# Designed miniproteins, single chains, continued (2): the designs that were tried, part 78

Each design is a single chain, and the fold is of that chain. pLDDT is the mean over its residues in the fold that is shown.

## One batch from the design tools (miniprotein)

Design m6868
Fold by ESMFold2-Fast:
Structure m6868 (fold): chain A 72 residues (1-72)
Amino acid sequence: ASPVIGQRTVESLEEALETVRELAEKGADYVALTNPKGGGVVLKLPVSEEELRAAIERLGGFPVTVTGVKAV
């Protein structure tokens, strides 16, 4: 299983961007975005604001759980 290095549930794009930045600083290679409605998107770091926004829209909006993952 891929090692998880952190996770946060966010309710805005600003919080999502901050969370992705913090996870990248901690050494995440990927972020997994999930929402309570079901579904998920995996994005390879670094991620642009536009790419993050599009992924959140694809998931149906907030809230979104952002999980940092390190490649093995």
Scores: mean pLDDT 81

Design m6869
Fold by ESMFold2-Fast:
Order: C-alpha cells, then sequence, then structure tokens
Structure m6869 (fold): chain A 65 residues (1-65)
C-alpha cells in the first residue's frame, strides 16, 4: 500500500519537475514509459479510490521529492 502511494508521489514529482524546468524533450521510449505508468496508476486508483486524507499524504510525499 505505502509503496504504491510512494510510486504515485514520485510520478507526480517527476511530472511537476519537468513542467517547472520546461524540458519537454522526451524520446518515444520515455513517452511510452510515462503513458504505461499513468495507465497503471489510473487502473489502481479506479480499484482503490483515494480519500482526501490519502491524496494530501501523496501530495506531501511528492513535495518532499
Amino acid sequence: MEEVKKKIAEFLAEGAARHASGDTSLSKEELEKLEKEAKEIEKWLKENPLSEEEKKEILAMAKEL
């Protein structure tokens, strides 16, 4: 459970970092990897809906990364 929340936090942190840096230079392989990770997270979230408290926890973890 905690490992999945950490994975989501890391995904959000990486996305935020790329957006902030303005670096949009992604290879096809990097884009495919990000799409796959996004789909896996979306599927998990559909099966395990997050409470507001859990969302705040994930956002806090992402800010620490």
Scores: mean pLDDT 72

Design m6870
Fold by ESMFold2-Fast:
Structure m6870 (fold): chain A 75 residues (1-75)
Amino acid sequence: SEAEELLEEAERLLEEAERAFEEGRYEEAERLAREALRKALKAMELAGDDIELIQRAIGLALRAIGILLDVELAK
């Protein structure tokens, strides 16, 4: 489904964001995490009543927020 594809994209972007953060590329980590958050939220909208997809989307959104907070503290 489109929701599942967005979640897969969000996971990939989060892996890239985490790597960018570890490498000190804070602006890139922020951009990637923001994009991942947008995709996770869109997936949540498309998930409807699919609790498993909603839970996965929430998890990815929280992970993205965590990276954004880490970036803000590191700047």
Scores: mean pLDDT 88

Design m6871
Fold by ESMFold2-Fast:
Structure m6871 (fold): chain A 70 residues (1-70)
Amino acid sequence: MEELRKKADELEKKAISLYEQRKYPEAIQLFNEAAEVYEKAGDKERAEFLRKFAKILQEQYDLDVKAKRI
């Protein structure tokens, strides 16, 4: 399903851009959305990778917030 895959690719690119801008919560949300669309497109491997990456980012972000104690 090329249409869904292209949508997932665009979501992933936007998530990467947000990640590069250090907008981690927004990037995490889009990585999860991209993963859902990849799964619908039949790309389970890519979907699993993005879900795992989003979880790692969430955990790292939570640790950074705790360490800075803002």
Scores: mean pLDDT 80

Design m6872
Fold by ESMFold2-Fast:
Structure m6872 (fold): chain A 68 residues (1-68)
Amino acid sequence: KEAEIEAVLKAYIAAELAKERGEGSEEVEKGIEEVKKRLEELGIELTGYTLEYSSSGQGTYTYEVKKI
């Protein structure tokens, strides 16, 4: 279950990252909403994340969650 939560969180962060790059579309927004619902069903709330980009286009991210 922990592995599933991690995979869902990574997918969520990746989708937000795509949105930050201006790739935000209705499909991306729907995907983000569905990921949030799935996290809530797992009893997890994403309380924050930090994104950083290098000039090479690589992003670094960290996230914080709490159980609800």
Scores: mean pLDDT 65

Design m6873
Fold by ESMFold2-Fast:
Structure m6873 (fold): chain A 68 residues (1-68)
Amino acid sequence: HMVTATATIRVAPGSEDEVAAQIREIAEKFGATAEVERVGDGLLRVTITAPSQEVVDEVARAIAAFLA
């Protein structure tokens, strides 16, 4: 069974593709998959799919650290 979590994040307008690529890279490093959709200028919808909630939490923490 796979666990999914979805969040909308705000990024600097014009950085959507770069941030999306970094989020996907972070998820892959933890054995997860991230789907990132641009939903507006500076707005990304991120869906993380992982084998456990623990992995989702680790990926979310890493993304939060990257965005800080």
Scores: mean pLDDT 84

Design m6874
Fold by ESMFold2-Fast:
Structure m6874 (fold): chain A 99 residues (1-99)
Amino acid sequence: VTPEQFALLTDAAVALLKAAVSYVVGKKLIENATSREQAEEAVKAFQDAIKYAKEAIDLARRGVEQGVPGAEDMLRGAEGLYKDAEEVLKKAQEILDKL
Protein backbone atom coordinates (compact mmCIF):
# COMPACT_ATOMS: atom_id res chain seq x y z
CA VAL A 1 0.00 0.00 0.00
CA THR A 2 1.43 3.38 -1.07
CA PRO A 3 1.02 6.55 1.03
CA GLU A 4 -1.42 7.81 -1.63
CA GLN A 5 -3.52 4.61 -1.40
CA PHE A 6 -3.57 4.86 2.41
CA ALA A 7 -4.71 8.51 2.16
CA LEU A 8 -7.46 7.49 -0.30
CA LEU A 9 -8.88 4.83 2.07
CA THR A 10 -8.56 7.20 5.04
CA ASP A 11 -10.56 9.85 3.14
CA ALA A 12 -13.16 7.20 2.22
CA ALA A 13 -13.41 6.09 5.88
CA VAL A 14 -13.86 9.72 7.06
CA ALA A 15 -16.61 10.30 4.45
CA LEU A 16 -18.34 7.05 5.49
CA LEU A 17 -18.18 8.09 9.18
CA LYS A 18 -19.68 11.51 8.33
CA ALA A 19 -22.45 9.74 6.40
CA ALA A 20 -23.15 7.37 9.33
CA VAL A 21 -23.27 10.26 11.86
CA SER A 22 -25.65 12.30 9.65
CA TYR A 23 -27.84 9.19 9.18
CA VAL A 24 -28.11 8.59 12.97
CA VAL A 25 -28.84 12.31 13.62
CA GLY A 26 -31.57 12.27 10.95
CA LYS A 27 -33.20 9.16 12.45
CA LYS A 28 -33.29 10.72 15.94
CA LEU A 29 -34.74 13.97 14.57
CA ILE A 30 -37.48 12.26 12.55
CA GLU A 31 -38.51 9.92 15.46
CA ASN A 32 -39.26 13.00 17.60
CA ALA A 33 -40.57 15.30 14.83
CA THR A 34 -43.69 17.15 16.02
CA SER A 35 -43.08 20.28 13.92
CA ARG A 36 -42.32 21.06 10.28
CA GLU A 37 -38.95 22.55 11.33
CA GLN A 38 -37.84 19.30 13.03
CA ALA A 39 -38.87 17.27 9.96
CA GLU A 40 -36.96 19.70 7.69
CA GLU A 41 -33.84 19.24 9.88
CA ALA A 42 -34.19 15.45 9.54
CA VAL A 43 -34.50 15.74 5.73
CA LYS A 44 -31.34 17.91 5.68
CA ALA A 45 -29.46 15.34 7.81
CA PHE A 46 -30.45 12.49 5.45
CA GLN A 47 -29.41 14.60 2.43
CA ASP A 48 -26.00 15.11 4.11
CA ALA A 49 -25.79 11.33 4.76
CA ILE A 50 -26.44 10.65 1.04
CA LYS A 51 -23.84 13.26 0.01
CA TYR A 52 -21.11 11.81 2.26
CA ALA A 53 -22.01 8.20 1.36
CA LYS A 54 -21.68 9.11 -2.35
CA GLU A 55 -18.26 10.68 -1.61
CA ALA A 56 -17.23 7.47 0.22
CA ILE A 57 -18.46 5.35 -2.75
CA ASP A 58 -16.41 7.40 -5.24
CA LEU A 59 -13.25 7.24 -3.09
CA ALA A 60 -13.64 3.50 -2.29
CA ARG A 61 -14.29 2.71 -5.98
CA ARG A 62 -10.99 4.41 -6.87
CA GLY A 63 -9.34 2.22 -4.21
CA VAL A 64 -10.87 -0.91 -5.80
CA GLU A 65 -9.59 0.17 -9.25
CA GLN A 66 -6.08 0.55 -7.74
CA GLY A 67 -6.28 -2.88 -6.02
CA VAL A 68 -6.11 -1.45 -2.48
CA PRO A 69 -6.83 -4.09 0.24
CA GLY A 70 -10.07 -3.33 2.09
CA ALA A 71 -11.44 -1.02 -0.64
CA GLU A 72 -14.09 -3.55 -1.75
CA ASP A 73 -15.42 -3.89 1.83
CA MET A 74 -15.45 -0.09 2.17
CA LEU A 75 -17.36 0.24 -1.13
CA ARG A 76 -19.99 -2.32 -0.03
CA GLY A 77 -20.47 -0.51 3.29
CA ALA A 78 -20.79 2.89 1.59
CA GLU A 79 -23.28 1.55 -1.00
CA GLY A 80 -25.38 -0.02 1.76
CA LEU A 81 -25.51 3.23 3.75
CA TYR A 82 -26.38 5.18 0.57
CA LYS A 83 -29.39 2.90 -0.07
CA ASP A 84 -30.52 3.08 3.58
CA ALA A 85 -30.23 6.90 3.59
CA GLU A 86 -32.26 7.21 0.36
CA GLU A 87 -34.99 4.96 1.84
CA VAL A 88 -35.29 6.96 5.10
CA LEU A 89 -35.15 10.29 3.19
CA LYS A 90 -38.29 9.25 1.26
CA LYS A 91 -40.06 8.40 4.54
CA ALA A 92 -38.91 11.67 6.17
CA GLN A 93 -40.26 13.67 3.20
CA GLU A 94 -43.62 11.85 3.54
CA ILE A 95 -43.73 12.85 7.23
CA LEU A 96 -42.80 16.46 6.33
CA ASP A 97 -45.63 16.58 3.74
CA LYS A 98 -48.15 15.54 6.44
CA LEU A 99 -47.03 18.32 8.85
Scores: mean pLDDT 86

Design m6875
Fold by ESMFold2-Fast:
Structure m6875 (fold): chain A 73 residues (1-73)
Amino acid sequence: MKEKEVEKLEKEFDELFDRARELIAQGAPPSEIGAVLVEAAKVANRLLKLDPEKGEEYWKRLQELAREADNYF
């Protein structure tokens, strides 16, 4: 059932998003922040394939997070 898969991916994205925000706030190395952003991008891509509307929303969140991280690199 695609709906359960979408909910699981949404939770995974939220966890990765929160982790990336924590790492940025703590001044973690760019390599650690980048690794979490890569995992978040994989989840956002899966969401785009399963639910394009939600996936677009999560992809926009990832883009904003990446811009925040760019000020750090």
Scores: mean pLDDT 80

Design m6876
Fold by ESMFold2-Fast:
Structure m6876 (fold): chain A 70 residues (1-70)
Amino acid sequence: SPLLADARAAIEALKKGIEENLDGVIQLFLIGVARTALGLLLEQYPDNPEAKAVAEEGDKLIEEARKKLK
């Protein structure tokens, strides 16, 4: 699914941004991209276990990034 691929790519980009300690504005942008991709994925596949697993991974990374930016 293109939406699943996009969601995985957004999560990978956010994970890399956290690991490389990118600027806070860039990290906020990556969080926004990840949230949008995950939202679209779950709207189309709300009961799909793979989509849920990707969303759970993304949510954990978003929480980590937001905690560092506080």
Scores: mean pLDDT 82

Design m6877
Fold by ESMFold2-Fast:
Order: C-alpha cells, then structure tokens, then sequence
Structure m6877 (fold): chain A 57 residues (1-57)
C-alpha cells in the first residue's frame, strides 16, 4: 500500500507536468483511496480535494 501510494503520487505528478489534468486528478483519487486504506483519512481528504480542483480547471 505504501509503495502503491507512492507510485500513484508519482504518476499524478508526471501527468500534471505533461498538462494532463484529467489523468492527474484520476491518479490523485486513486492515491486518496490508498491513503484511506492506510488509515490516513485526513490525507485522503486532502488528495480528493486536490483532484476535484484539478478536474474543475
């Protein structure tokens, strides 16, 4: 789960750098799901909010 979370965050960063905001938002939502499974609900909430803001751009 930790390694999966790190990979999704890295994928979100790469998508953002490429200007693919839709993919970046999707990766952040998956990262939020993994954060919740890790028992980090506050991190999951932050990641979901970030994803929603990117998707709204």
Amino acid sequence: LEAELARELAAAGRAFQAGDLESAAAELREAARLAEQLGRPELAAILREAADRLAAL
Scores: mean pLDDT 81

Design m6878
Fold by ESMFold2-Fast:
Structure m6878 (fold): chain A 83 residues (1-83)
Amino acid sequence: DIEKEIEELEKQIKELEEEIKELEKKIEELKKQKEENPEKAEELEKEIKELEQKKVTLESAKGILIAAKDFLEELKKRREEEE
């Protein structure tokens, strides 16, 4: 059921977009804390780096899901053109 798979991918893409937005907000808050608390800069920089790496991973995962959705939409279109 291609339609259900597309809907599941759309849901997963939206969930990843929300997680990415939350990570972006947290990264910005930590960057601000780093400027306000230079004594904690090393600990905050490590946390920022870990969150930035997580964001890159989620953006890559989102890209894969978008490509998979586009592929399934193309397959659905081809099936409709042949039927």
Scores: mean pLDDT 84

Design m6879
Fold by ESMFold2-Fast:
Structure m6879 (fold): chain A 56 residues (1-56)
Amino acid sequence: DRAARTVAGAIARESGIPVAEARRALLEAKSAEDLARTFPVLSLRGAAGALEAVRA
């Protein structure tokens, strides 16, 4: 998914981690709140959008 790939890349850039690690975190997140807790650079809305992109 192009959108999921773009989102993982953005998280990797903001957090300074590899894209593969960002993708793993997105796939393992139980909720938008869980993802936002792991990556404070994401707002709750941003985390919700990221999960939507990965789950689409």
Scores: mean pLDDT 71

Design m6880
Fold by ESMFold2-Fast:
Structure m6880 (fold): chain A 61 residues (1-61)
Amino acid sequence: EENVEFARRVADLLARAVKEGRISPEGALKALETVADDLGVPEEEKERIIEEFKQRIEAAA
C-alpha cells in the first residue's frame, strides 16, 4: 500500500535526522508513530516499520 511506502520513507528521513543529531531518538519514534497512525497504516505493518527503525538507529549509535 502507498501508505506503508510513505511511512517507510518518513522512517528513512527520521533515521537520518537522528544520525545527524537534529532530533532525539525518542522524538523521531513519536513522529514516526504519529505519521503511521495518520496514514492509517495497519498495526502489523506499523510494528514492523518501527522495529526496523529502532534497529537502524541502534546500529548507528
Scores: mean pLDDT 78

Design m6881
Fold by ESMFold2-Fast:
Structure m6881 (fold): chain A 78 residues (1-78)
Amino acid sequence: MEEEIKKLREVLEKLRAGTASVEDLQEARRAIYRAFLLKGDVERATRFAHELNQAIKAGDRERAIAVLEEALEYLEKS
């Protein structure tokens, strides 16, 4: 859980700085899925991973940032 949250924060900072690679985004997608599964939240795991994948496919940096911020809010409040 802590390692997944750390990875998501690192990728979010890279996205904000304009330095995130596609590999960084795919690592974040896997980290989101694992983090929510560790919490027993299969529905959010699937939804956030899917939404981030759609942002990656669209090249939509702002959408990717929004998805990561929302996921981190849920993960950090527990």
Scores: mean pLDDT 84

Design m6882
Fold by ESMFold2-Fast:
Structure m6882 (fold): chain A 59 residues (1-59)
Amino acid sequence: AQLSPEEVEELARRELETAPESSKPLLEKAIELARKGDALGAEIQLALARMIDAIEKLE
């Protein structure tokens, strides 16, 4: 993993403020996995949330 679990948790919490509804469950999952110490799982969920957020912001 590139990021620590603590870093993923912080980033996911910050991104929840501006995330579309479709990305929120993935950001919440990233926080859950990060708190469990699953750094890789947390990073994957964060990356998926960011991908969906980017798609939702495109017309």
Scores: mean pLDDT 80

Design m6883
Fold by ESMFold2-Fast:
Structure m6883 (fold): chain A 60 residues (1-60)
Amino acid sequence: VEIPEEEREKYRKELEEALANGDIDKVVEILNELKKKYPGVKPLPESSGSLEEDLLGYFE
């Protein structure tokens, strides 16, 4: 896909930073933006599938 890797890395970085802060709401927001912009590509790093589940527990 013709998506600027620099832009994608920016989002990934922000996502990881939000995760490190335990802000699941922010992570979900970033994840949704990634899925909207890159619906057919790998929007998240290797832990995209379990990230939301784990972060949900972080808030709880």
Scores: mean pLDDT 59

Design m6884
Fold by ESMFold2-Fast:
Structure m6884 (fold): chain A 60 residues (1-60)
Amino acid sequence: SLSDQAEKAAAEGFSLVQDATTVEGKIEGLKKTLELLKKVLSGEAAEQAEKGAKEEIEKL
């Protein structure tokens, strides 16, 4: 399902963020997560994912 694909994409991208040892690597991981999520999400869900990624980048 689209939900399963979104969950898998989020988990894959989040793993990249968790494994990153530098701030730059974490930012790249968050951007990759957003890119993966935008391939399976649309409309409001895609907008929420983009907002969340930007907020996490702002915290780094």
Scores: mean pLDDT 73

Design m6885
Fold by ESMFold2-Fast:
Structure m6885 (fold): chain A 55 residues (1-55)
Amino acid sequence: SLEELRKAVREALAKGPLTDEQIEELAKKFGVSPETVRGLYVELVAEELRRRAAA
């Protein structure tokens, strides 16, 4: 479930920045808090930046 949320956030990120409404919608869909989705979003952005920086 958490990994499925991760993929959903990553796919949404590929289409553009997430709005508060999209974050709330994802939170309701996966049964987590909006703060959890925001935290994961920030973590995934940091992870992708780190991945791109790696040679």
Scores: mean pLDDT 78

Design m6886
Fold by ESMFold2-Fast:
Structure m6886 (fold): chain A 61 residues (1-61)
Amino acid sequence: AFLDPAALADADGRIPIATLREALRALGFNPTDAELQAFDRDGDGTLGGDELGALLTAAFA
């Protein structure tokens, strides 16, 4: 199945980078921490759904 941001998101609708990395690896991808952190606008170690969409487009499109 495609990534479900709602299933990965915490109570604030944010996805921890560690959780996202594990989910992507389970799907057969191997993103770098630098790629994930480049989309972390707040620098808090989490990504929103919009940021996840941009990351997936940039990394896998």
Scores: mean pLDDT 67

Design m6887
Fold by ESMFold2-Fast:
Structure m6887 (fold): chain A 46 residues (1-46)
Amino acid sequence: SQLKQLQIQLSTNVSTYFVSLRKGTPENVKKAEESLKKAEELLNSL
């Protein structure tokens, strides 16, 4: 299913963002959280 593929891609992106999160910049942390929330909403709309 397309949904499963999208989920896998999302997980990969989350992993990549973790590298940036390690930098400990509060701004990046907030942006990452917002992006993830939006992505989840998109997934639910599918």
Scores: mean pLDDT 67

Design m6888
Fold by ESMFold2-Fast:
Structure m6888 (fold): chain A 68 residues (1-68)
Amino acid sequence: GVGTILQQLKDELESDPDFTASLVGSDTLTITNSGGPERLIALTLKLLGDYPDLTVSLSGDTITVSAK
């Protein structure tokens, strides 16, 4: 299910030093960075475009990605 996609996203983001990604349960991925909010906004827009079947939200310094 969605967990496979989220695991792949986690693995891709973990290769980028600007981002830290963690799976919360099987259906939710949280993403943070230390480089400031503009990088998170850019990633949020990319994820919305690449994964329209996922719910993507940005709150403060954290992006949350989950199943719709």
Scores: mean pLDDT 76

Design m6889
Fold by ESMFold2-Fast:
Structure m6889 (fold): chain A 68 residues (1-68)
Amino acid sequence: SALEEEVLEQLKKEEPEILELVEKNPELAPQLLERILGLAEKAKEAGFDKVAEYLEELAEKIKEILEK
């Protein structure tokens, strides 16, 4: 769908900034993870499987930063 594709493009553009923000401010990561995983669940409910998958992968990248 056009909406899912547009959301994916926006997320991909924002990803580098989100990861940099978490790396510099790891205290923000728990709240951000809750929001991202919540959005992934809502995306699955709406049938936006690609968005859900992307958000879950983003959450894993954030978790990796927290392991430092």
Scores: mean pLDDT 82

Design m6890
Fold by ESMFold2-Fast:
Structure m6890 (fold): chain A 68 residues (1-68)
Amino acid sequence: SPLERIEALLDRAGALLLADPAPTPEQVELVLEMARLRSEAFDASEAEREEILRRVEELLRRLEALAA
């Protein structure tokens, strides 16, 4: 489901943040925005969850680029 996938992406984001001994403010802001979107997804319709999932995927892509 979209919710399960959003949770998996947020878990990945959290792991990347925890692996960094000195995360930047930008990295922290990306994870916080992903967590906000996850919270928004709980009250959302299935169609809205698909849109939220795409936004979370884009934010994770940016975080992974910064963590590399």
Scores: mean pLDDT 85

Design m6891
Fold by ESMFold2-Fast:
Structure m6891 (fold): chain A 82 residues (1-82)
Amino acid sequence: MKALVAVQVRADSPEAAREALEKAIEILRSTPGVLEVRGVVDPERNVATVLGVFDSKEAAEEAARRIREALPYPVTTTITEL
C-alpha cells in the first residue's frame, strides 16, 4: 500500500528554511521506494513543507526517520497510508 509523508520544518531564517527544504527533498528522493516529492517554503514564517509519496509504508517510515535525524530544526512528520 502506498504512503504519504508530510514534513514541516521550522527554521531560524528564510535561508535556513530554504536549506531545510532542499535537504528534505534530497533525503526523500534518495530513499528507496520514492514515487514523487513536492515542496514549498514560506519565507515569512521560515517554514519548509515537503510531501513525499512512497510505494510502501516501510519506505515512508524510513524517509521520515532520515529527515528527523538529519535536520537540526524542529521537524513534524506525519505518515498517511494511501
Scores: mean pLDDT 82

Design m6892
Fold by ESMFold2-Fast:
Structure m6892 (fold): chain A 88 residues (1-88)
Amino acid sequence: SAQEEARAALARLEAAIAAGDEAAAVAAARELGRLLPEADEETRYEIRLTLLERVQAGDAVARAAARVLGEEALRVGAEGMGRGFLGL
């Protein structure tokens, strides 16, 4: 399901950020952005909190991932979430 795919992509994003792997983090963020319209509100909130916490901690990989996720969210019409991620 899209929900299971979103959860798997979030786990890959978290692992990539922990490893400092920007390419893997960006790839996972892009996948999450595509899945956002089909993810439930709880999962969307968890994705936002995960990125917000890491970006506020000064993680450049998380910031790059947030930008990509925000751009994809805007492309799929999730404007509020897209602007939220780009504003991190």
Scores: mean pLDDT 83

Design m6893
Fold by ESMFold2-Fast:
Structure m6893 (fold): chain A 82 residues (1-82)
Amino acid sequence: SITETAEYKGVTATATATDTEVVARAGDVTLRLPVDSSNVQVMVGAILRALGEMLQAELQGDSQTAAAALAALRAGQRLMQS
């Protein structure tokens, strides 16, 4: 598994990536993204979903969800590089 941390507007988030799932947490917010580390199309879809979550959260002023999505994005990118 791969663990990444992110900080966004004073909120700290941690994400853990496995072959089947990326789980990110910031405070009480948990974001879960299904992945398949052997399938590039599924991995790209998960990265795009994390980016969409971050952009939507930023638009709504939700710093916890934005931090969790940023950590998930970083963990997913690291998983793709492995």
Scores: mean pLDDT 82

Design m6894
Fold by ESMFold2-Fast:
Structure m6894 (fold): chain A 109 residues (1-109)
Amino acid sequence: EVEEKLKKYEEEIKKDPNNVEAWVRLGDAYLELGDFEKAREYYEKALSLDPDNPYALSGLGKVYMKEGKFEEAVKYYLKALEINPYNLEAWKNLFEAGRKAPEVVEKAL
């Protein structure tokens, strides 16, 4: 299932390397596979094309959450919310980061 998504998004990128959404979706797919290094690379590629993309910023936050780097995760979620305060997924992830490392939220303020 994830492999079918990867092939689809890789083909979309080959046809249009400026397709920011396809880069974000590749990052999401590799995050699901547990390949955090590739997920980070694809989210960073999306941000190179659209520096304020809230989905790529939230995706990087999720990568840092999976790596246990809660301070970095909080910074990316806060930046995503600064751009789009109605991003429910970013709010949910920010609260989860705060639950796992409450002191990180205090330091991020």
Scores: mean pLDDT 81

Design m6895
Fold by ESMFold2-Fast:
Structure m6895 (fold): chain A 61 residues (1-61)
Amino acid sequence: MLSREELIEKGKELARESIELSKKDPNNEKAKQLQKEALELLRKAGLSMEEIVELVREVYE
């Protein structure tokens, strides 16, 4: 089982990939799937929705 910190790091990686794909095509199906996986990992790590949104913002910039 991944540790909390490993789940957060994995979630960040998937969120970054989703964002890069979305920048090329907002309707990209793979980007939507990566976003879903990132959200699931971050929620497993115990992050609130507000914390997840903030973290994704940091990755986006």
Scores: mean pLDDT 78

Design m6896
Fold by ESMFold2-Fast:
Structure m6896 (fold): chain A 77 residues (1-77)
Amino acid sequence: MSAEELLEKGEKAYEEGDYEKAIEYYEEAAKKDPTSVTGVKALMKLAEILHKMGDFEKAAEYGRKAKEAIEKIAASQ
């Protein structure tokens, strides 16, 4: 399954209210392609969902990873 397919499955799980499955798919998407637009989207969605669930520490961690991924993408251009 591609990072894009994992992101899509995560979005569907989120729309269904299954935040646990959404987190699982987004974590796999971010792991599979962490320094891509898809990976950044997955990391940002993880930060958003975890913040919404009250896991502020883990949300901040994924927010930092998204920032680092953006910086790496910019440095590669």
Scores: mean pLDDT 82

Design m6897
Fold by ESMFold2-Fast:
Order: structure tokens, then C-alpha cells, then sequence
Structure m6897 (fold): chain A 69 residues (1-69)
């Protein structure tokens, strides 16, 4: 749905911002991993694959959380 697409785009933007913060902190490997997952999620969204996008964002959020600990 339009609401689900909007929610996933917002989550992607928030995780992207977290990845850039990790990069600024010198956590370059973790930041690169999170950015790759977000890019893959955006690619899935562009093709209408919402389930794949959501799974990739869940992975990106988990990886960011680990790196932020």
C-alpha cells in the first residue's frame, strides 16, 4: 500500500542517516555494510518488492544497532 511504501522509505532514510553517523565515527566497515543493505532495500522498493525491502531494512537496522553499542 501507499502507507507501507512511505513507512519503508522513512525507515530507509533513518537507517541511512545512522550509517553516515557510524562513518563519521570511524566505523567504516559497519557503515559500508549498513549502506549496502539500505541500497538493496531501495532497489527492492523501486521494483515494488515490499517484503524484500522490509527484510533488508530489518537487517540494516540490526547491523546499525550492533555497531552503535
Amino acid sequence: TSERIHSLMVRGGEVYARAKELEAQGKTEAAAEVLRLVEQAWDALSRGDLDTAEALLDQAEARAREAEA
Scores: mean pLDDT 87

Design m6898
Fold by ESMFold2-Fast:
Structure m6898 (fold): chain A 65 residues (1-65)
Amino acid sequence: SEREELAQELIRNMKENVPYSVLFETLKRLAEATQYDPNWLETAINIAESLKDEKGLASLKELIE
């Protein structure tokens, strides 16, 4: 449940026009808390791709690696 709540918070932050610098700091913290769960990370990547944010997408891919 906590992992699902953190995933929803991540999605919400991306959709609400939170600056990517703040978003990626949150992403790193959420990744650590969720042990890099692939389900929410794939969702975040899909949202970044749909927003056509090249820097955001690159940062998310770096987080996977």
Scores: mean pLDDT 61

Design m6899
Fold by ESMFold2-Fast:
Structure m6899 (fold): chain A 69 residues (1-69)
Amino acid sequence: SLQEQIDAEVELALLIIKATVAKLSGDYEEAVKYYREALEFARKHGFPADVIERIEQALKEAEEKLKAA
């Protein structure tokens, strides 16, 4: 349904916002956590490949920063 699609888009956006805020704050552990949750959510709800790829790239960058910290 349209409402289910809107709810999924909002939930994904909130996860990405949480991850991005954590990353900008230098909290790479929280950033990795929320990017992983966003990635799993996007895959389960059938989001487009370009959306999934952007999240995968953000997660990889956050994981690299966590390893360097």
Scores: mean pLDDT 88

Design m6900
Fold by ESMFold2-Fast:
Structure m6900 (fold): chain A 70 residues (1-70)
Amino acid sequence: SVEEQAFKNAEKLGEMLKKDPDELKKKLGEYLLKALEALRKGKEEEAEKYAKEGDKYLEKIQEEMQKLGE
């Protein structure tokens, strides 16, 4: 139940990010959804790969937010 809810909440987050007008947030959402799909298929190695790619976009978003926060 908790795991099921966590997956559904993460899917909702990914869909919300994918609809964001920010291209970096769209990419983050795309990779989050790909990682979740891979996990549901039991492809943990693929999920790790997509999670690492998502982390790169998260870092880029953080850098962009720092520039805008000036």
Scores: mean pLDDT 80

Design m6901
Fold by ESMFold2-Fast:
Structure m6901 (fold): chain A 75 residues (1-75)
Amino acid sequence: MTPEEVRRAGIEALRELSKRAPPEVAQLFDEAIRALEAGDYERAGLLVTKALSRMTDEERERAVALLNEAFRRAG
């Protein structure tokens, strides 16, 4: 998997999560997308972690599953 494929998969997954999230959490996913577009993977990871910490356990489980599936399809 190339860095570009990982970045593309991550951005697509975060866009889907942002659409389904409460506005507060969606803002963090949108900021993570901007970080990924800039190549700042460390900042993107921090923002995703912060977003997931604001979700319910059920929402977080679904979000992690979506992210894992997106990266699996890209690899």
Scores: mean pLDDT 78

Design m6902
Fold by ESMFold2-Fast:
Structure m6902 (fold): chain A 56 residues (1-56)
Amino acid sequence: SRATLIRVAEHDMGLSAAEIEELLADPSEENLRRVAERYGVSVESLRSLIEALRAA
């Protein structure tokens, strides 16, 4: 399910698999803000994605 969640995030948010893995390695507020601003997504959406990926 982790691979499926990554694929969905790539399609829905436009994130690369590398960016998603970087956020999983360091889900700091600074990294969340950087990625959110780059891709035009909310920090809340990224936080939810990380929680889902950790649960998978």
Scores: mean pLDDT 79

Design m6903
Fold by ESMFold2-Fast:
Structure m6903 (fold): chain A 63 residues (1-63)
Amino acid sequence: DAEEYVKKGEELIKEGKYEEAKEYFEKALEIDPNNEKAKRGLARALVGLGEYAEAVQVLKPLS
């Protein structure tokens, strides 16, 4: 379930494991591409990695 991957990613963010958190949020989005929590979590992980441009892109809806 997408929710399980989101929860794991959030735990990894708390631990400062941003690369691993990114992987889990990406898995959540493979299951549910419209999952807002997974998108926000991925953006947070990307910010932690210094990937600000990618973080902004994840939060924007596709036109």
Scores: mean pLDDT 80

Design m6904
Fold by ESMFold2-Fast:
Structure m6904 (fold): chain A 57 residues (1-57)
Amino acid sequence: GKAKVIVKVEGGEDIEYEVDVPDSATLVAVHVPESGNTAIFAPVKAGETAEVKVKKK
């Protein structure tokens, strides 16, 4: 199913990702170009919204 990940960038704008998550998955990786090519792991299940906070490098 679909889930939403909101990345809060310290000193930048929030970035929203809509991701397809298998029902058995509880963790997704999202790529945040604004953070200098960093992959972020967010604990999210299908139908949920997760928020993660990152610093600019």
Scores: mean pLDDT 69

Design m6905
Fold by ESMFold2-Fast:
Structure m6905 (fold): chain A 57 residues (1-57)
Amino acid sequence: MSDEELRKEVRMHISGIIPADLQPEVENQLFELAKKEGLTRAEIQKKSQEIAKELGY
C-alpha cells in the first residue's frame, strides 16, 4: 500500500468516530504506527476503535 493509500485508509477508519479537531493528530499517529508495524486494513480498523474508546467515544 502506498503512503497516500495508507493515509486515506486511516482517515476512512477514524472518520465519524474521532472528533474532527482530534482527527489530524490521530491520523498521523495511526499512519506512523501502521507504516512502522505493517498493519493490515483490519488491524487499522481495530486500532482506530481502540483509540476512540480510550478517548471516551
Scores: mean pLDDT 79

Design m6906
Fold by ESMFold2-Fast:
Structure m6906 (fold): chain A 71 residues (1-71)
Amino acid sequence: DEAARAVELFRRLAEAAKKLGLEELAEAAEKAAEAAAAGDWAALEEEARKVEELIASLSPEEQEKLARLTA
């Protein structure tokens, strides 16, 4: 189930981002999960792009912490 997999991925990311105080990333990940749950692939693509840009802007230390929390 493609949609369920995307929802789970982005919900995990949102929770990890919240634990790290990364509010913008948490919001974008929550919106991506909502779009996936609704089957809105255009909105999912846009929010996933924002998620990727936000992750790329993180420090290496923040990226490592995020990766550990989403494992």
Scores: mean pLDDT 83

